# Designed miniproteins, single chains: the designs that were tried, part 21

Each design is a single chain, and the fold is of that chain. pLDDT is the mean over its residues in the fold that is shown.

## One batch from the design tools (miniprotein)

Design m753
Fold by ESMFold2-Fast:
Structure m753 (fold): chain A 63 residues (1-63)
Amino acid sequence: SDAALLDTRLATLRMLAEALPELAEAARAILDAAEAQRAAGAADADVLRAVSEREAALEAAAA
């Protein structure tokens, strides 16, 4: 469940990076941080929380 939600969020971030060039670097930074957390053995729920928080900050910056 959490793994599937995380995969969906990361896929959405990849699409966002492609659709919004001004946000591409920030979106890639979130993706890189998420992959680093997963590689370090962080729980999918914790990675998903961090991604969601960073996504909210990115969306606020885009407004």
Scores: mean pLDDT 79

Design m754
Fold by ESMFold2-Fast:
Structure m754 (fold): chain A 56 residues (1-56)
Amino acid sequence: KKIEELEKQIEQLEKQASEAVQAGDLDTARRLLEEQKKVKEQLKKLKEEQEKKKKE
């Protein structure tokens, strides 16, 4: 809903995914990276909407 919240979620997911990779838990890392991609897509859409609002 808020850009800042989504950005924090992306960072947390990337950190957890990196930790899972180092632990050898590739299944968990894969799931976390897929979740991060979905959050990034939502963030992109919200940023586009806010940029249009700011220029009006």
Scores: mean pLDDT 78

Design m755
Fold by ESMFold2-Fast:
Structure m755 (fold): chain A 71 residues (1-71)
Amino acid sequence: SLDELVEEMKRKIREAIEAGASDEEIWKLVQEGVKKIFEAVKDDSPEAVRRAMAAALDLVGTAIEELLKRR
């Protein structure tokens, strides 16, 4: 499901930050996660696309929050 994909991507981002990954590496993971989220709703309803946009924003927000915490 979309929620499961988002949680998986959030977990990968948190694990990478804990492992000392650079800001650039974290940003690449975010880009990959956003791409996967939109691919998951390919040819789906407008409602699914809106949920994907919300999920992508949630993923970006999580990465920003976690990166700010380590500073």
Scores: mean pLDDT 81

Design m756
Fold by ESMFold2-Fast:
Structure m756 (fold): chain A 61 residues (1-61)
Amino acid sequence: SAAEQQKKLNELIDKAEERALKGEPLDIEAYKKEARELGLSDEQIEALESYLESLIKIQES
């Protein structure tokens, strides 16, 4: 379901945010692979990638 896919996407985002707050590196390709395995759409994976890139920029600032 769309709601279940959104929940999975939010869980990946939360995980990435936790790592970013700890100053740990984000492996965008690993997150994209996990998102594909969870059955997320290409559009959701693109949104995730863009968000992860923004988190990396915040860490560099």
Scores: mean pLDDT 81

Design m757
Fold by ESMFold2-Fast:
Structure m757 (fold): chain A 119 residues (1-119)
Amino acid sequence: MSKDPFAGAGAAAGYTGAPLPGSVPLPEHVRITVKEVSDDKLVLRVENLGPEELTVKVYRIGDKRELVAEAVVKPGETVDLEIKGNPLTDTYLVEVRNSKGELVGKFAILGGGGAKRGL
């Protein structure tokens, strides 16, 4: 039973917005969590629990879309992606693709994170 609409859903964490136009929710076998946030660095932990190789790309959104981090995550692997910048003010777009190049996840990390609660 949910005590609060946001408390159990992780929405209260404020690290990712609600589904935006063009957002694709992560499949159950892929987990991406914010491991560390500072004024000069963001670290994302990517866990691939599925049988297919995944490519994760992180873009900084400003005047242009700039690729700031990329990793290939093999089946059963965990990878920490370090993004240098100002994650307290910058917006990041995360795209996850399978081995066929198909988009399987896409979401934004908004500057300031809303609430400073991670993990």
Scores: mean pLDDT 69

Design m758
Fold by ESMFold2-Fast:
Structure m758 (fold): chain A 94 residues (1-94)
Amino acid sequence: PLFLSKEKRIEAGKKLKENYEKYKDTLNEEEKKLLEKYIEMGLKGTSPIEFLEWVIKELEEKLKKTPDKEKQKEIEEGIKELKKLIKELKEKEK
């Protein structure tokens, strides 16, 4: 679940940073930007909902720039799943 304590969010950010450094040269610039922001927000203990809302915004901008239909479909499905996840997290916090 994404409702982690601040400490666990920081830990997840550190782990993601280690994986990012190992694989960053295989990623495109938009993927690097996304992961760098997730790492930054994780290390700061930012809310998982705030992070997911930022990811959706970045994916919507990426979708506008993506001419490939297969990649467009992948981005659209990603946005849909993230919106569903935010809704589930908000319901759990009630």
Scores: mean pLDDT 68

Design m759
Fold by ESMFold2-Fast:
Structure m759 (fold): chain A 56 residues (1-56)
Amino acid sequence: IEELEKAAKQTEEHIAELEEQLKADPDNIKTQINLLLFQSALETTKALIEEFKRRA
């Protein structure tokens, strides 16, 4: 659980960096795709954390 929470925080930080990069280069499709993928990963990680807390 703690590792998942740390992973979620790191993913949030990475998303913030990607958003900053996208503001500088809005036509960067690779950055847009990476941002979407990390946002999806964050949602999945948060859902897993909630599930683990519910089962504990």
Scores: mean pLDDT 78

Design m760
Fold by ESMFold2-Fast:
Structure m760 (fold): chain A 75 residues (1-75)
Amino acid sequence: KKSILVVAAALLIVGAYEEYLLTGKDYFDELRKALESIVSPEVADKIVEIFKKYYKTDPNKAIIEAMKLLEKELS
């Protein structure tokens, strides 16, 4: 249950980053909407802010920090 939700969120972040690499556009609103389908709006906002902070410098850190947040919120 928890692990599949964390994996789903990680895949959404990877998808948003891949679209950014292909188009040069930010997909923050689309990522937020997709995340709201699987987590609360508050958690979705926190994940999007982590992605905004790291996506240009260390996208792997964005995924790791988002996974840590979900582990904490789902405990």
Scores: mean pLDDT 78

Design m761
Fold by ESMFold2-Fast:
Structure m761 (fold): chain A 80 residues (1-80)
Amino acid sequence: LREKAEEYAKKAVEAAREGDFEKAIEYLGKALKLYKEAGDEEGARRAYAEAARAAAEAAARRGELSEEEAQEAIALAEEL
């Protein structure tokens, strides 16, 4: 379970970096479900934070967020 969760988390981050937010959400959802089934709350938190960071960076590259706004979004994700 944990190994599959980590695999989906990596796919979510990659999709987010490419700007494919629909795939990023799909893979992140699968990762979070598997982490929950494994009882790995820290793994779930880390997966969410990494995907959110990748998505914020991708949005900043599109000009949808400033670098400062992207950093704030990343910090908020890491608090969760």
Scores: mean pLDDT 73

Design m762
Fold by ESMFold2-Fast:
Structure m762 (fold): chain A 104 residues (1-104)
Amino acid sequence: MTLTISLSVTRTYRGATLSWSFTATVSKGSSTTVTADRTALATPVAGVVRLTIEADGKRYEFVSDSPEAAAALQQVLADYGLSFEFSGFALGEAGPVTVTVSMS
């Protein structure tokens, strides 16, 4: 099975509002690494996390503006056998973030 995963994040952390997104395609027992550019927003906006998973003609969408969004997102990832690893991640900074997506 092959999944196409898209994640978009807009969050305010310590007075900085940052937005970033990536799209990755991963197969069972595989991993892929993508780079996402994290951009500082000039105007504060409500935080939102949007995850889309597409497989076999079906689309799953998760959207949350909740403080609990991280826990809910981790549960959805676990249900699909997915994990995300981030490197180059500094909270409150714009710049490239490397994301490794794995499917068990």
Scores: mean pLDDT 71

Design m763
Fold by ESMFold2-Fast:
Structure m763 (fold): chain A 71 residues (1-71)
Amino acid sequence: LQRLYEELKAAIAAGDRERALELALELARALPETRDLPEEVQELAARAFVAAAFGDLEEAERLAARALELA
């Protein structure tokens, strides 16, 4: 889990949005807080996190709101 998080931070720093999304989704599937949530919610949470990390704050807010609604 720590390794996944480190790789996610590296992908964000490198500007690799596709890799960051893949790693964020894997992290959502592995973390105790999110792993028991529906896969749709995990995907929305991962997308919201990546959007925020890359500066798309409006998109991050919309995705986070949808994730919360479905959770």
Scores: mean pLDDT 79

Design m764
Fold by ESMFold2-Fast:
Structure m764 (fold): chain A 67 residues (1-67)
Amino acid sequence: MSEAELVQEANNFSEEELRAAFRVFDKDGDGTISVAELKNAQRELGGTVDGTADFTVFLAALRRVMT
């Protein structure tokens, strides 16, 4: 998994979904999502332990909760 592959998956989602996902995670409206927060959510939702924030996993987890 590489940044290019992550961009490809993210591109599959609409800009609206990307913005919504960002806002949902940033509930406080700080405008910034901490890597630690994202990592914790990935571990809980996906059970994936990676040293990098995977936006694709974030979107997949968000869709799973909504669907």
Scores: mean pLDDT 52

Design m765
Fold by ESMFold2-Fast:
Structure m765 (fold): chain A 91 residues (1-91)
Amino acid sequence: MKSEAVRKLVAAEIAIVGAEWALEQGDRETMRELLRTAIDLVQEAYKLAEGDEELKKEAANIAKRVSDVARQGGFDELAEEAEKLAKEIEK
């Protein structure tokens, strides 16, 4: 499961980059979809991490980045969801 968790975190990073690009283009629909995808991928990776502290740390860091990008785009609900996910992972 570790390789699957890593692949999901990489995919989440790619989704964040895409969301940043969509923000620059003013494409709010694409940005929302990519941020949603990133949150879902981090959540799935967290479930697969099963006590791998390094993977949990990476998942939390990615969730924090999703929150930051979501706030820049004005997606406050997605930002709050990502922030809560990061806090849950950091327990």
Scores: mean pLDDT 85

Design m766
Fold by ESMFold2-Fast:
Structure m766 (fold): chain A 88 residues (1-88)
Amino acid sequence: KKEEADELLVLGIGYLKNGDYEKAIEYFEKALKLDPNSPARATALAVLGEAYLKLKKYEEAKKYYEEALELDPNNEYAKKKLEEVKKK
């Protein structure tokens, strides 16, 4: 379960880096469905925010960064990205 979720996260990050943001979102959503109760969930929410930010979907990006921070309030990456998105 966790191994499969981690694999989907890695694949999603690969798509994100390649500029295939829609596929990145698809894989991150699959990862979230497989492992709802772990640190991987907070990470998946943060990278979902990044994918939506790349698509200029600022409201969705804000939502996912806020959800990531609700699960992990010390996520400095999500904090900085949320501040960045709020300027849009």
Scores: mean pLDDT 79

Design m768
Fold by ESMFold2-Fast:
Structure m768 (fold): chain A 75 residues (1-75)
Amino acid sequence: SSVEKMLEYAEELKKNSSKEDIEKAEKLLKEVVELAEAGKYEEAEELFKEFLENSTPGEKNAVEYLALLRGREVL
């Protein structure tokens, strides 16, 4: 199923991320969600974009992993 393939991909992303990368990604996604919930959608998008432009491959993998687990509304 598409869900099983998504979970397999998510596990591969997690394997290619450190614990620190995951913690940084969780903090970023929390800040992005808080800005979006406050109606600051442009600020949320800019923060997420800036993180992706300045992040390591491990940090990018961690963000994608967490986003897949939390659903499409975080992207």
Scores: mean pLDDT 78

Design m769
Fold by ESMFold2-Fast:
Structure m769 (fold): chain A 63 residues (1-63)
Amino acid sequence: SLEDKILSLLAKEGPLSARELAEKLGVSQSTVSKTLREMEKEGKVVRLKDGRYALPFDPSLYE
Protein backbone atom coordinates (compact mmCIF):
# COMPACT_ATOMS: atom_id res chain seq x y z
CA SER A 1 0.00 0.00 0.00
CA LEU A 2 0.99 3.65 -0.30
CA GLU A 3 0.96 3.93 3.50
CA ASP A 4 3.46 1.05 3.88
CA LYS A 5 5.73 2.62 1.23
CA ILE A 6 5.64 5.99 3.03
CA LEU A 7 6.50 4.36 6.37
CA SER A 8 9.39 2.39 4.80
CA LEU A 9 10.81 5.47 3.09
CA LEU A 10 10.61 7.60 6.25
CA ALA A 11 12.34 4.80 8.20
CA LYS A 12 15.16 4.68 5.60
CA GLU A 13 15.60 8.37 4.68
CA GLY A 14 14.42 10.24 7.80
CA PRO A 15 12.09 13.26 7.69
CA LEU A 16 10.76 14.03 4.18
CA SER A 17 8.28 16.54 2.71
CA ALA A 18 5.16 15.43 0.83
CA ARG A 19 6.86 16.58 -2.40
CA GLU A 20 9.96 14.47 -1.72
CA LEU A 21 7.80 11.43 -0.87
CA ALA A 22 5.74 11.94 -4.05
CA GLU A 23 8.89 12.21 -6.21
CA LYS A 24 10.52 9.13 -4.64
CA LEU A 25 7.33 7.02 -4.80
CA GLY A 26 6.23 8.13 -8.28
CA VAL A 27 2.76 9.27 -7.17
CA SER A 28 1.02 12.66 -7.16
CA GLN A 29 1.85 15.08 -4.34
CA SER A 30 -1.90 15.54 -3.66
CA THR A 31 -2.34 11.76 -3.10
CA VAL A 32 0.70 11.63 -0.78
CA SER A 33 -0.45 14.76 1.12
CA LYS A 34 -3.93 13.27 1.67
CA THR A 35 -2.43 9.97 2.88
CA LEU A 36 0.02 11.78 5.20
CA ARG A 37 -2.83 13.82 6.76
CA GLU A 38 -4.77 10.61 7.43
CA MET A 39 -1.65 8.92 8.88
CA GLU A 40 -0.91 11.99 11.06
CA LYS A 41 -4.39 11.93 12.65
CA GLU A 42 -3.86 8.20 13.38
CA GLY A 43 -0.47 8.89 15.02
CA LYS A 44 1.49 6.92 12.39
CA VAL A 45 3.55 9.99 11.36
CA VAL A 46 4.25 13.44 12.83
CA ARG A 47 4.44 16.73 10.95
CA LEU A 48 7.44 18.91 11.80
CA LYS A 49 7.35 22.72 12.05
CA ASP A 50 9.20 22.96 8.70
CA GLY A 51 6.44 20.91 6.99
CA ARG A 52 8.32 17.60 6.73
CA TYR A 53 6.89 14.32 8.04
CA ALA A 54 8.66 11.74 10.22
CA LEU A 55 8.02 8.56 12.19
CA PRO A 56 6.86 9.38 15.77
CA PHE A 57 9.53 7.14 17.35
CA ASP A 58 12.44 8.91 15.58
CA PRO A 59 14.60 10.17 18.52
CA SER A 60 16.23 12.87 16.34
CA LEU A 61 12.94 14.86 16.55
CA TYR A 62 13.13 15.20 20.35
CA GLU A 63 16.44 16.89 21.07
Scores: mean pLDDT 78

Design m770
Fold by ESMFold2-Fast:
Structure m770 (fold): chain A 64 residues (1-64)
Amino acid sequence: GPKPVKLGLTPEEIEKILEILKNNTPSEEALEAYKKLLEIAEQAVAGKISVQEAAEKVEKILDE
């Protein structure tokens, strides 16, 4: 279940966004975008980048 944290987005919410994208855009380029999004989400969960920075990177990928 979603545990509230000090971050703007939870890792669970990022995963849900990725799941929605996966279902909507099953193209080869979308699969590469998902892999990149998953790596960004994993870095945010590991604390290597902020959730805010991860969200901005995700948004840029979605705009492409």
Scores: mean pLDDT 66

Design m771
Fold by ESMFold2-Fast:
Structure m771 (fold): chain A 64 residues (1-64)
Amino acid sequence: SKEKIEELKKKVDEKIAEYNALVDQRTALREAGKLTPEQEAALLARINAVEDEMAKLIKEIKKL
């Protein structure tokens, strides 16, 4: 339904915001010289998880 598509699009927008926040955090830590290999690995894992979640939401929208 149209309502389900709108709800899924809102969830995609929320994931885009989360993705941007994680990318900004990684950049800020790098610029401050505080980005450890462990922190970078953790941030990249979270970024990858958000990208996977966005892909699943987009796929669900396309099925409707």
Scores: mean pLDDT 87

Design m772
Fold by ESMFold2-Fast:
Structure m772 (fold): chain A 57 residues (1-57)
Amino acid sequence: MVTLEELVEEAVRALRAALAAGVPLDAAAEALTEAYIRQGVPESLARRAVAEAVKRL
């Protein structure tokens, strides 16, 4: 089971990569949240991890 901290660190890296590619932050955050949910991460955990990652950018 992935921890919230591990998921946040991964999300920070993914969001930085998306921003470097010219994707708007709001679109990148929503897309990443949906990707985590599709991978089997609980929706509440996915949304929390992405929100915490945005704060660390």
Scores: mean pLDDT 83

Design m773
Fold by ESMFold2-Fast:
Structure m773 (fold): chain A 93 residues (1-93)
Amino acid sequence: YKKLAEEYEAKGEAAEKAGDLRTAAEYYAKAGLYYALAGDLKKAAEAYRKAAELLLKIDPNSPEAYIYLAEAYFLEGDYEKGLEYLEKAHELR
């Protein structure tokens, strides 16, 4: 899982440098998933936050971005903030 997370993070960085923010966000989200599966919750949260930041630059009302923010907070143990962002994602749809 760790190698897959690192590969997706590298792809995300390359896409971001190319200006493809949507593809970059998708790769950072995949990196977050694989970092979480590898047990690296800090890197997983960082990757999900990066995915959310990029999606919010495209659309500040992106429900997907708020789902990734919620996931990052849950991984950090901040369940109250995680639920708050999940509620916001549900409202935006």
Scores: mean pLDDT 84

Design m774
Fold by ESMFold2-Fast:
Structure m774 (fold): chain A 87 residues (1-87)
Amino acid sequence: SEEGLKKVIEWLRENGFEEVAEKLEELYKKYQEARKKGDEEEAEKLAFEANKLLLRAKGEVEGKEKEAEEEIKKAEKELEEIKKKRE
């Protein structure tokens, strides 16, 4: 849905994926313009490109979550070593 796409764009911006959010917003604007012109072929093409970018963005988010989890685990190990040396 259009509202669903707007929520995804907002979430991406709030979570540091500004470039992906901007690209999605541009594709959405072009999609709306194509719809207004009655260019159904261009609208379908733009919708397909937006869906591709959304799938890539989801994969990138999952990748960054894994990297963040690894950094947290590293920090936890360092904290445990400091605690053991203190006691």
Scores: mean pLDDT 69

Design m775
Fold by ESMFold2-Fast:
Structure m775 (fold): chain A 59 residues (1-59)
Amino acid sequence: GEGAEAAAKAIEAAKAGDGGAAAQYASVAFRHMKEEEAAGGLGEDGKAALEALKTLGVG
């Protein structure tokens, strides 16, 4: 979903050293993944990504 795509973009931005873009995409990913989790549609990879974002303090 959009959350997973935003999470991938956040990781690529972080690897490129673009902390601003990484933070922006991570925030978008967290929002969408949390909404997918509430709807019951988040798979194992999505749950792992959401937990990683929580660990990074995104939310």
Scores: mean pLDDT 73

Design m776
Fold by ESMFold2-Fast:
Structure m776 (fold): chain A 66 residues (1-66)
Amino acid sequence: AAEPSPEVAAALRELIRATKEAMDAKDQGNEEAYQKALERAVSAAERLGAATGQPVDIEGLKKALE
């Protein structure tokens, strides 16, 4: 069974949380919250990619959250 390492699990949880916060902030027109959540999502995605050795589509993530 492929159990994620603590680092992978932490990065994945942060990515999910930040992505949801970014989408909610965008829907509410809260530009500050959106930018902060977007930064967290990108950072978490980069950490996830580094921890798994798998490339994460950071540009696609940014595009999807715009």
Scores: mean pLDDT 76

Design m777
Fold by ESMFold2-Fast:
Structure m777 (fold): chain A 72 residues (1-72)
Amino acid sequence: MKEELDKEIELALEIMKAAVYQRIAERTGNPEDYKKAAEEYKKAADISEELGRTDVAEHYRKLAEELEKKAK
């Protein structure tokens, strides 16, 4: 249970980081900020998949892809 709890905490932190970077990117329009947001959503997707939350993982991967398109 400690490993699962630690991953739940990591997931929450990565989601918060992703949301913050996304908000910054939307305000600045800066490609670097969009890239940072996408990277954090990818981490959230990976952790979600490890936790067996496939639907959540797919959702965050899709968000990361949309943000990566804006970073180019």
Scores: mean pLDDT 82

Design m778
Fold by ESMFold2-Fast:
Structure m778 (fold): chain A 74 residues (1-74)
Amino acid sequence: SLLEEHRALLEKLMEKYKLSPELQERMWEIFDLALEDPEKAREKALELLASIEDPEVRTYVGILVQEILEAVES
């Protein structure tokens, strides 16, 4: 299914970018929220991005957030 394909892609990207377990958990929370309420998911994503001090990690999380939001709005 498309949902399973997106979950698999997100898992691979999180591994590729070497995100911490805590960031991975936050990304899955945003993914699940986006399926129910895309506007709240956007708010949570912006809060998460603002909390990340490392510019490289922020960029990777930004890519994942965009993939999540585009997937649920398509």
Scores: mean pLDDT 81

Design m779
Fold by ESMFold2-Fast:
Structure m779 (fold): chain A 56 residues (1-56)
Amino acid sequence: GAAAEAGARAAALAGASPEAGAKAMVQTSDGPENAARAGETEEGLRGGAAVAAAVA
């Protein structure tokens, strides 16, 4: 169901080269303002995932 698919997606996202993803994002951004705002949200998501991984 939806929960299993969401879990699979989250796992795939976590395994998706974070280095390559971050690099591509910075390069596709039209300006530092947009990059900073997008990065802020992603950093928050990443921080949460890192904490969950450390505690799990």
Scores: mean pLDDT 52

Design m780
Fold by ESMFold2-Fast:
Structure m780 (fold): chain A 73 residues (1-73)
Amino acid sequence: MIPEERLLEAARLLLEDPRLSVSELAERLGISQSTASEIVRRLRERAREAGLDSLVDLLTQPEAFHPALKDVK
């Protein structure tokens, strides 16, 4: 399973550059493209659980997703 720490790292990178492709995210995190794809899918799922319409809304309101996201940007 993907640890919460990796999800927060990915969220920070996407907040800094929301145009990052799955391949670029994988390279930045030093993981496989399959793992990066899984991370993005889980971030979207968490956004839906929080009542946010999109991943972009999650990234513009990190505090609404998880308190620790306020420290990553």
Scores: mean pLDDT 66

Design m782
Fold by ESMFold2-Fast:
Structure m782 (fold): chain A 62 residues (1-62)
Amino acid sequence: GAAEALIDEADKAGDGKLTRAEAVAVLLALGVPPELALAIVQELQVDGKVSKEKLLAALKAL
């Protein structure tokens, strides 16, 4: 779907993880409000990175 395609495009390193900036950009592109996008990324991030699987799961829960 659109979320999966945007997440894959944002993962420029191909390591299955997004930077916080890339994760926020994906959420904003999908119409998530900025305040909620920042909150989701802050909750999901580990060592400054957000896993593709966790981000996709969060989007499916919205």
Scores: mean pLDDT 79

Design m783
Fold by ESMFold2-Fast:
Structure m783 (fold): chain A 55 residues (1-55)
Amino acid sequence: SAIEEANKLGREARELVKQGKLEEAAELIKKAGEVTGDPVIEAIARKEAEEVLKM
């Protein structure tokens, strides 16, 4: 389901953050938001990705 795919991408993004792969993590966070199809969740995910890139 879209929720399961979004959760999987979110977990992979968190592991990439732990590894210092911030650009790859940000891309997965954006993708996780996109797969939900919810524009509010997508906007939140984009903001989270921007914050990760500033780490």
Scores: mean pLDDT 82

Design m784
Fold by ESMFold2-Fast:
Structure m784 (fold): chain A 72 residues (1-72)
Amino acid sequence: KAEELLKKAIQLIEEGVKAYFEEKYDEALELFKEAIKLAEEAYKLSTDEKLKEQAKLVIDAAKEAIKAIEKK
């Protein structure tokens, strides 16, 4: 289900943010990359505009987080 994939992607974002503040940057990168993967799958499977917009926001947020880590 697209909803379950999006929920898991959001959970991975939360874990990635936690890893980032614990200075576990490699772990944070892996978590954000997996979140993008699941959110992209949720976007493809969903016909619900609201869910697609939420998935896109998760993807964009994770990409910005990865970029911030890579600048360090």
Scores: mean pLDDT 84

Design m785
Fold by ESMFold2-Fast:
Structure m785 (fold): chain A 68 residues (1-68)
Amino acid sequence: MSLAERVAALSDEQLDALTADMIAIAQTDPENAQTQLALLERVRAAETDPARRARLDAHIARIRAALA
């Protein structure tokens, strides 16, 4: 199973935890945070459920804000 498939299979709680971790590392390891962000954007592009897409959009926006 690919990393994108593993991320797509995460529960909402697991996705919240992943996002918090990415925000925490955004200033200390921005390359890793950017790599994880690209993975979330790929998962978002493949997502067909509108509620899940909205949640992914919110998480992506928070990570982008932390990287700015």
Scores: mean pLDDT 79

Design m786
Fold by ESMFold2-Fast:
Structure m786 (fold): chain A 70 residues (1-70)
Amino acid sequence: KKEELLERVEEVAARAAATPLPSEEEVARLLEEVKRLGKEAEPFKDPELASKITAAALLIIGRAIDAELA
């Protein structure tokens, strides 16, 4: 189960990093997915999962800022 969560977090990060820059709607969907993954990961108290979820969230936010500046 932990491995499945890790894979889903990596998929979200990959989608956020893809080109072209995400739309406002796509950013909202990606943020909702990463928040859901964070809640699913919380019971495991796994630092690797927590770190990757945080990194994915920051990546999505950075991409959203880039899109807004365009």
Scores: mean pLDDT 77

Design m787
Fold by ESMFold2-Fast:
Structure m787 (fold): chain A 58 residues (1-58)
Amino acid sequence: SQVEQLQQQAQGLREGAEIAKKLGEETGSEGSYKMAEKLQKQADEYEQQAQQLQQQLS
């Protein structure tokens, strides 16, 4: 379903954000921290869309 696809994408983005954050912590890279923030925001957007669709389908 579209809800499941959005949830799967959100999970992937959150995992990417965690990896980018750890890389930033290990290397001190500001670019890695900024990437983590962007991925986290995108994950939040996908989760919000999934929640809205789930409410309409149930």
Scores: mean pLDDT 83

Design m789
Fold by ESMFold2-Fast:
Structure m789 (fold): chain A 113 residues (1-113)
Amino acid sequence: SPLATLSPEELIVRVGTFALQLARLARDNPEIDDETIESAARAVAKALQDAGKLTPEQAERVASLIVEAVREIRAGKDPREVLKKLAQELAEIFGTDVDPEKLAEEALKRVEA
């Protein structure tokens, strides 16, 4: 899996980028319901688990954190603050020290590009 070769920082940025893109897509497309968001979040977490980056328990938590981030952004919360919180929680799960604000900013830049 390509995910197996990525650093924790790159994985956190990619998960944040995914959450922001999914939140925007769900905001603009009413057919993207909560079940679709939950399914997509679980698919991302499972891909990370299958790549050896997460335990099964960590994958369940990551899926939950992605769902929460998507719902908060869709509800009109500041994406920067939501992505910063997501980056902090993911860094704790991966057991790495990161600058969550820097990773949130990078995720935002990737969506705007």
Scores: mean pLDDT 88

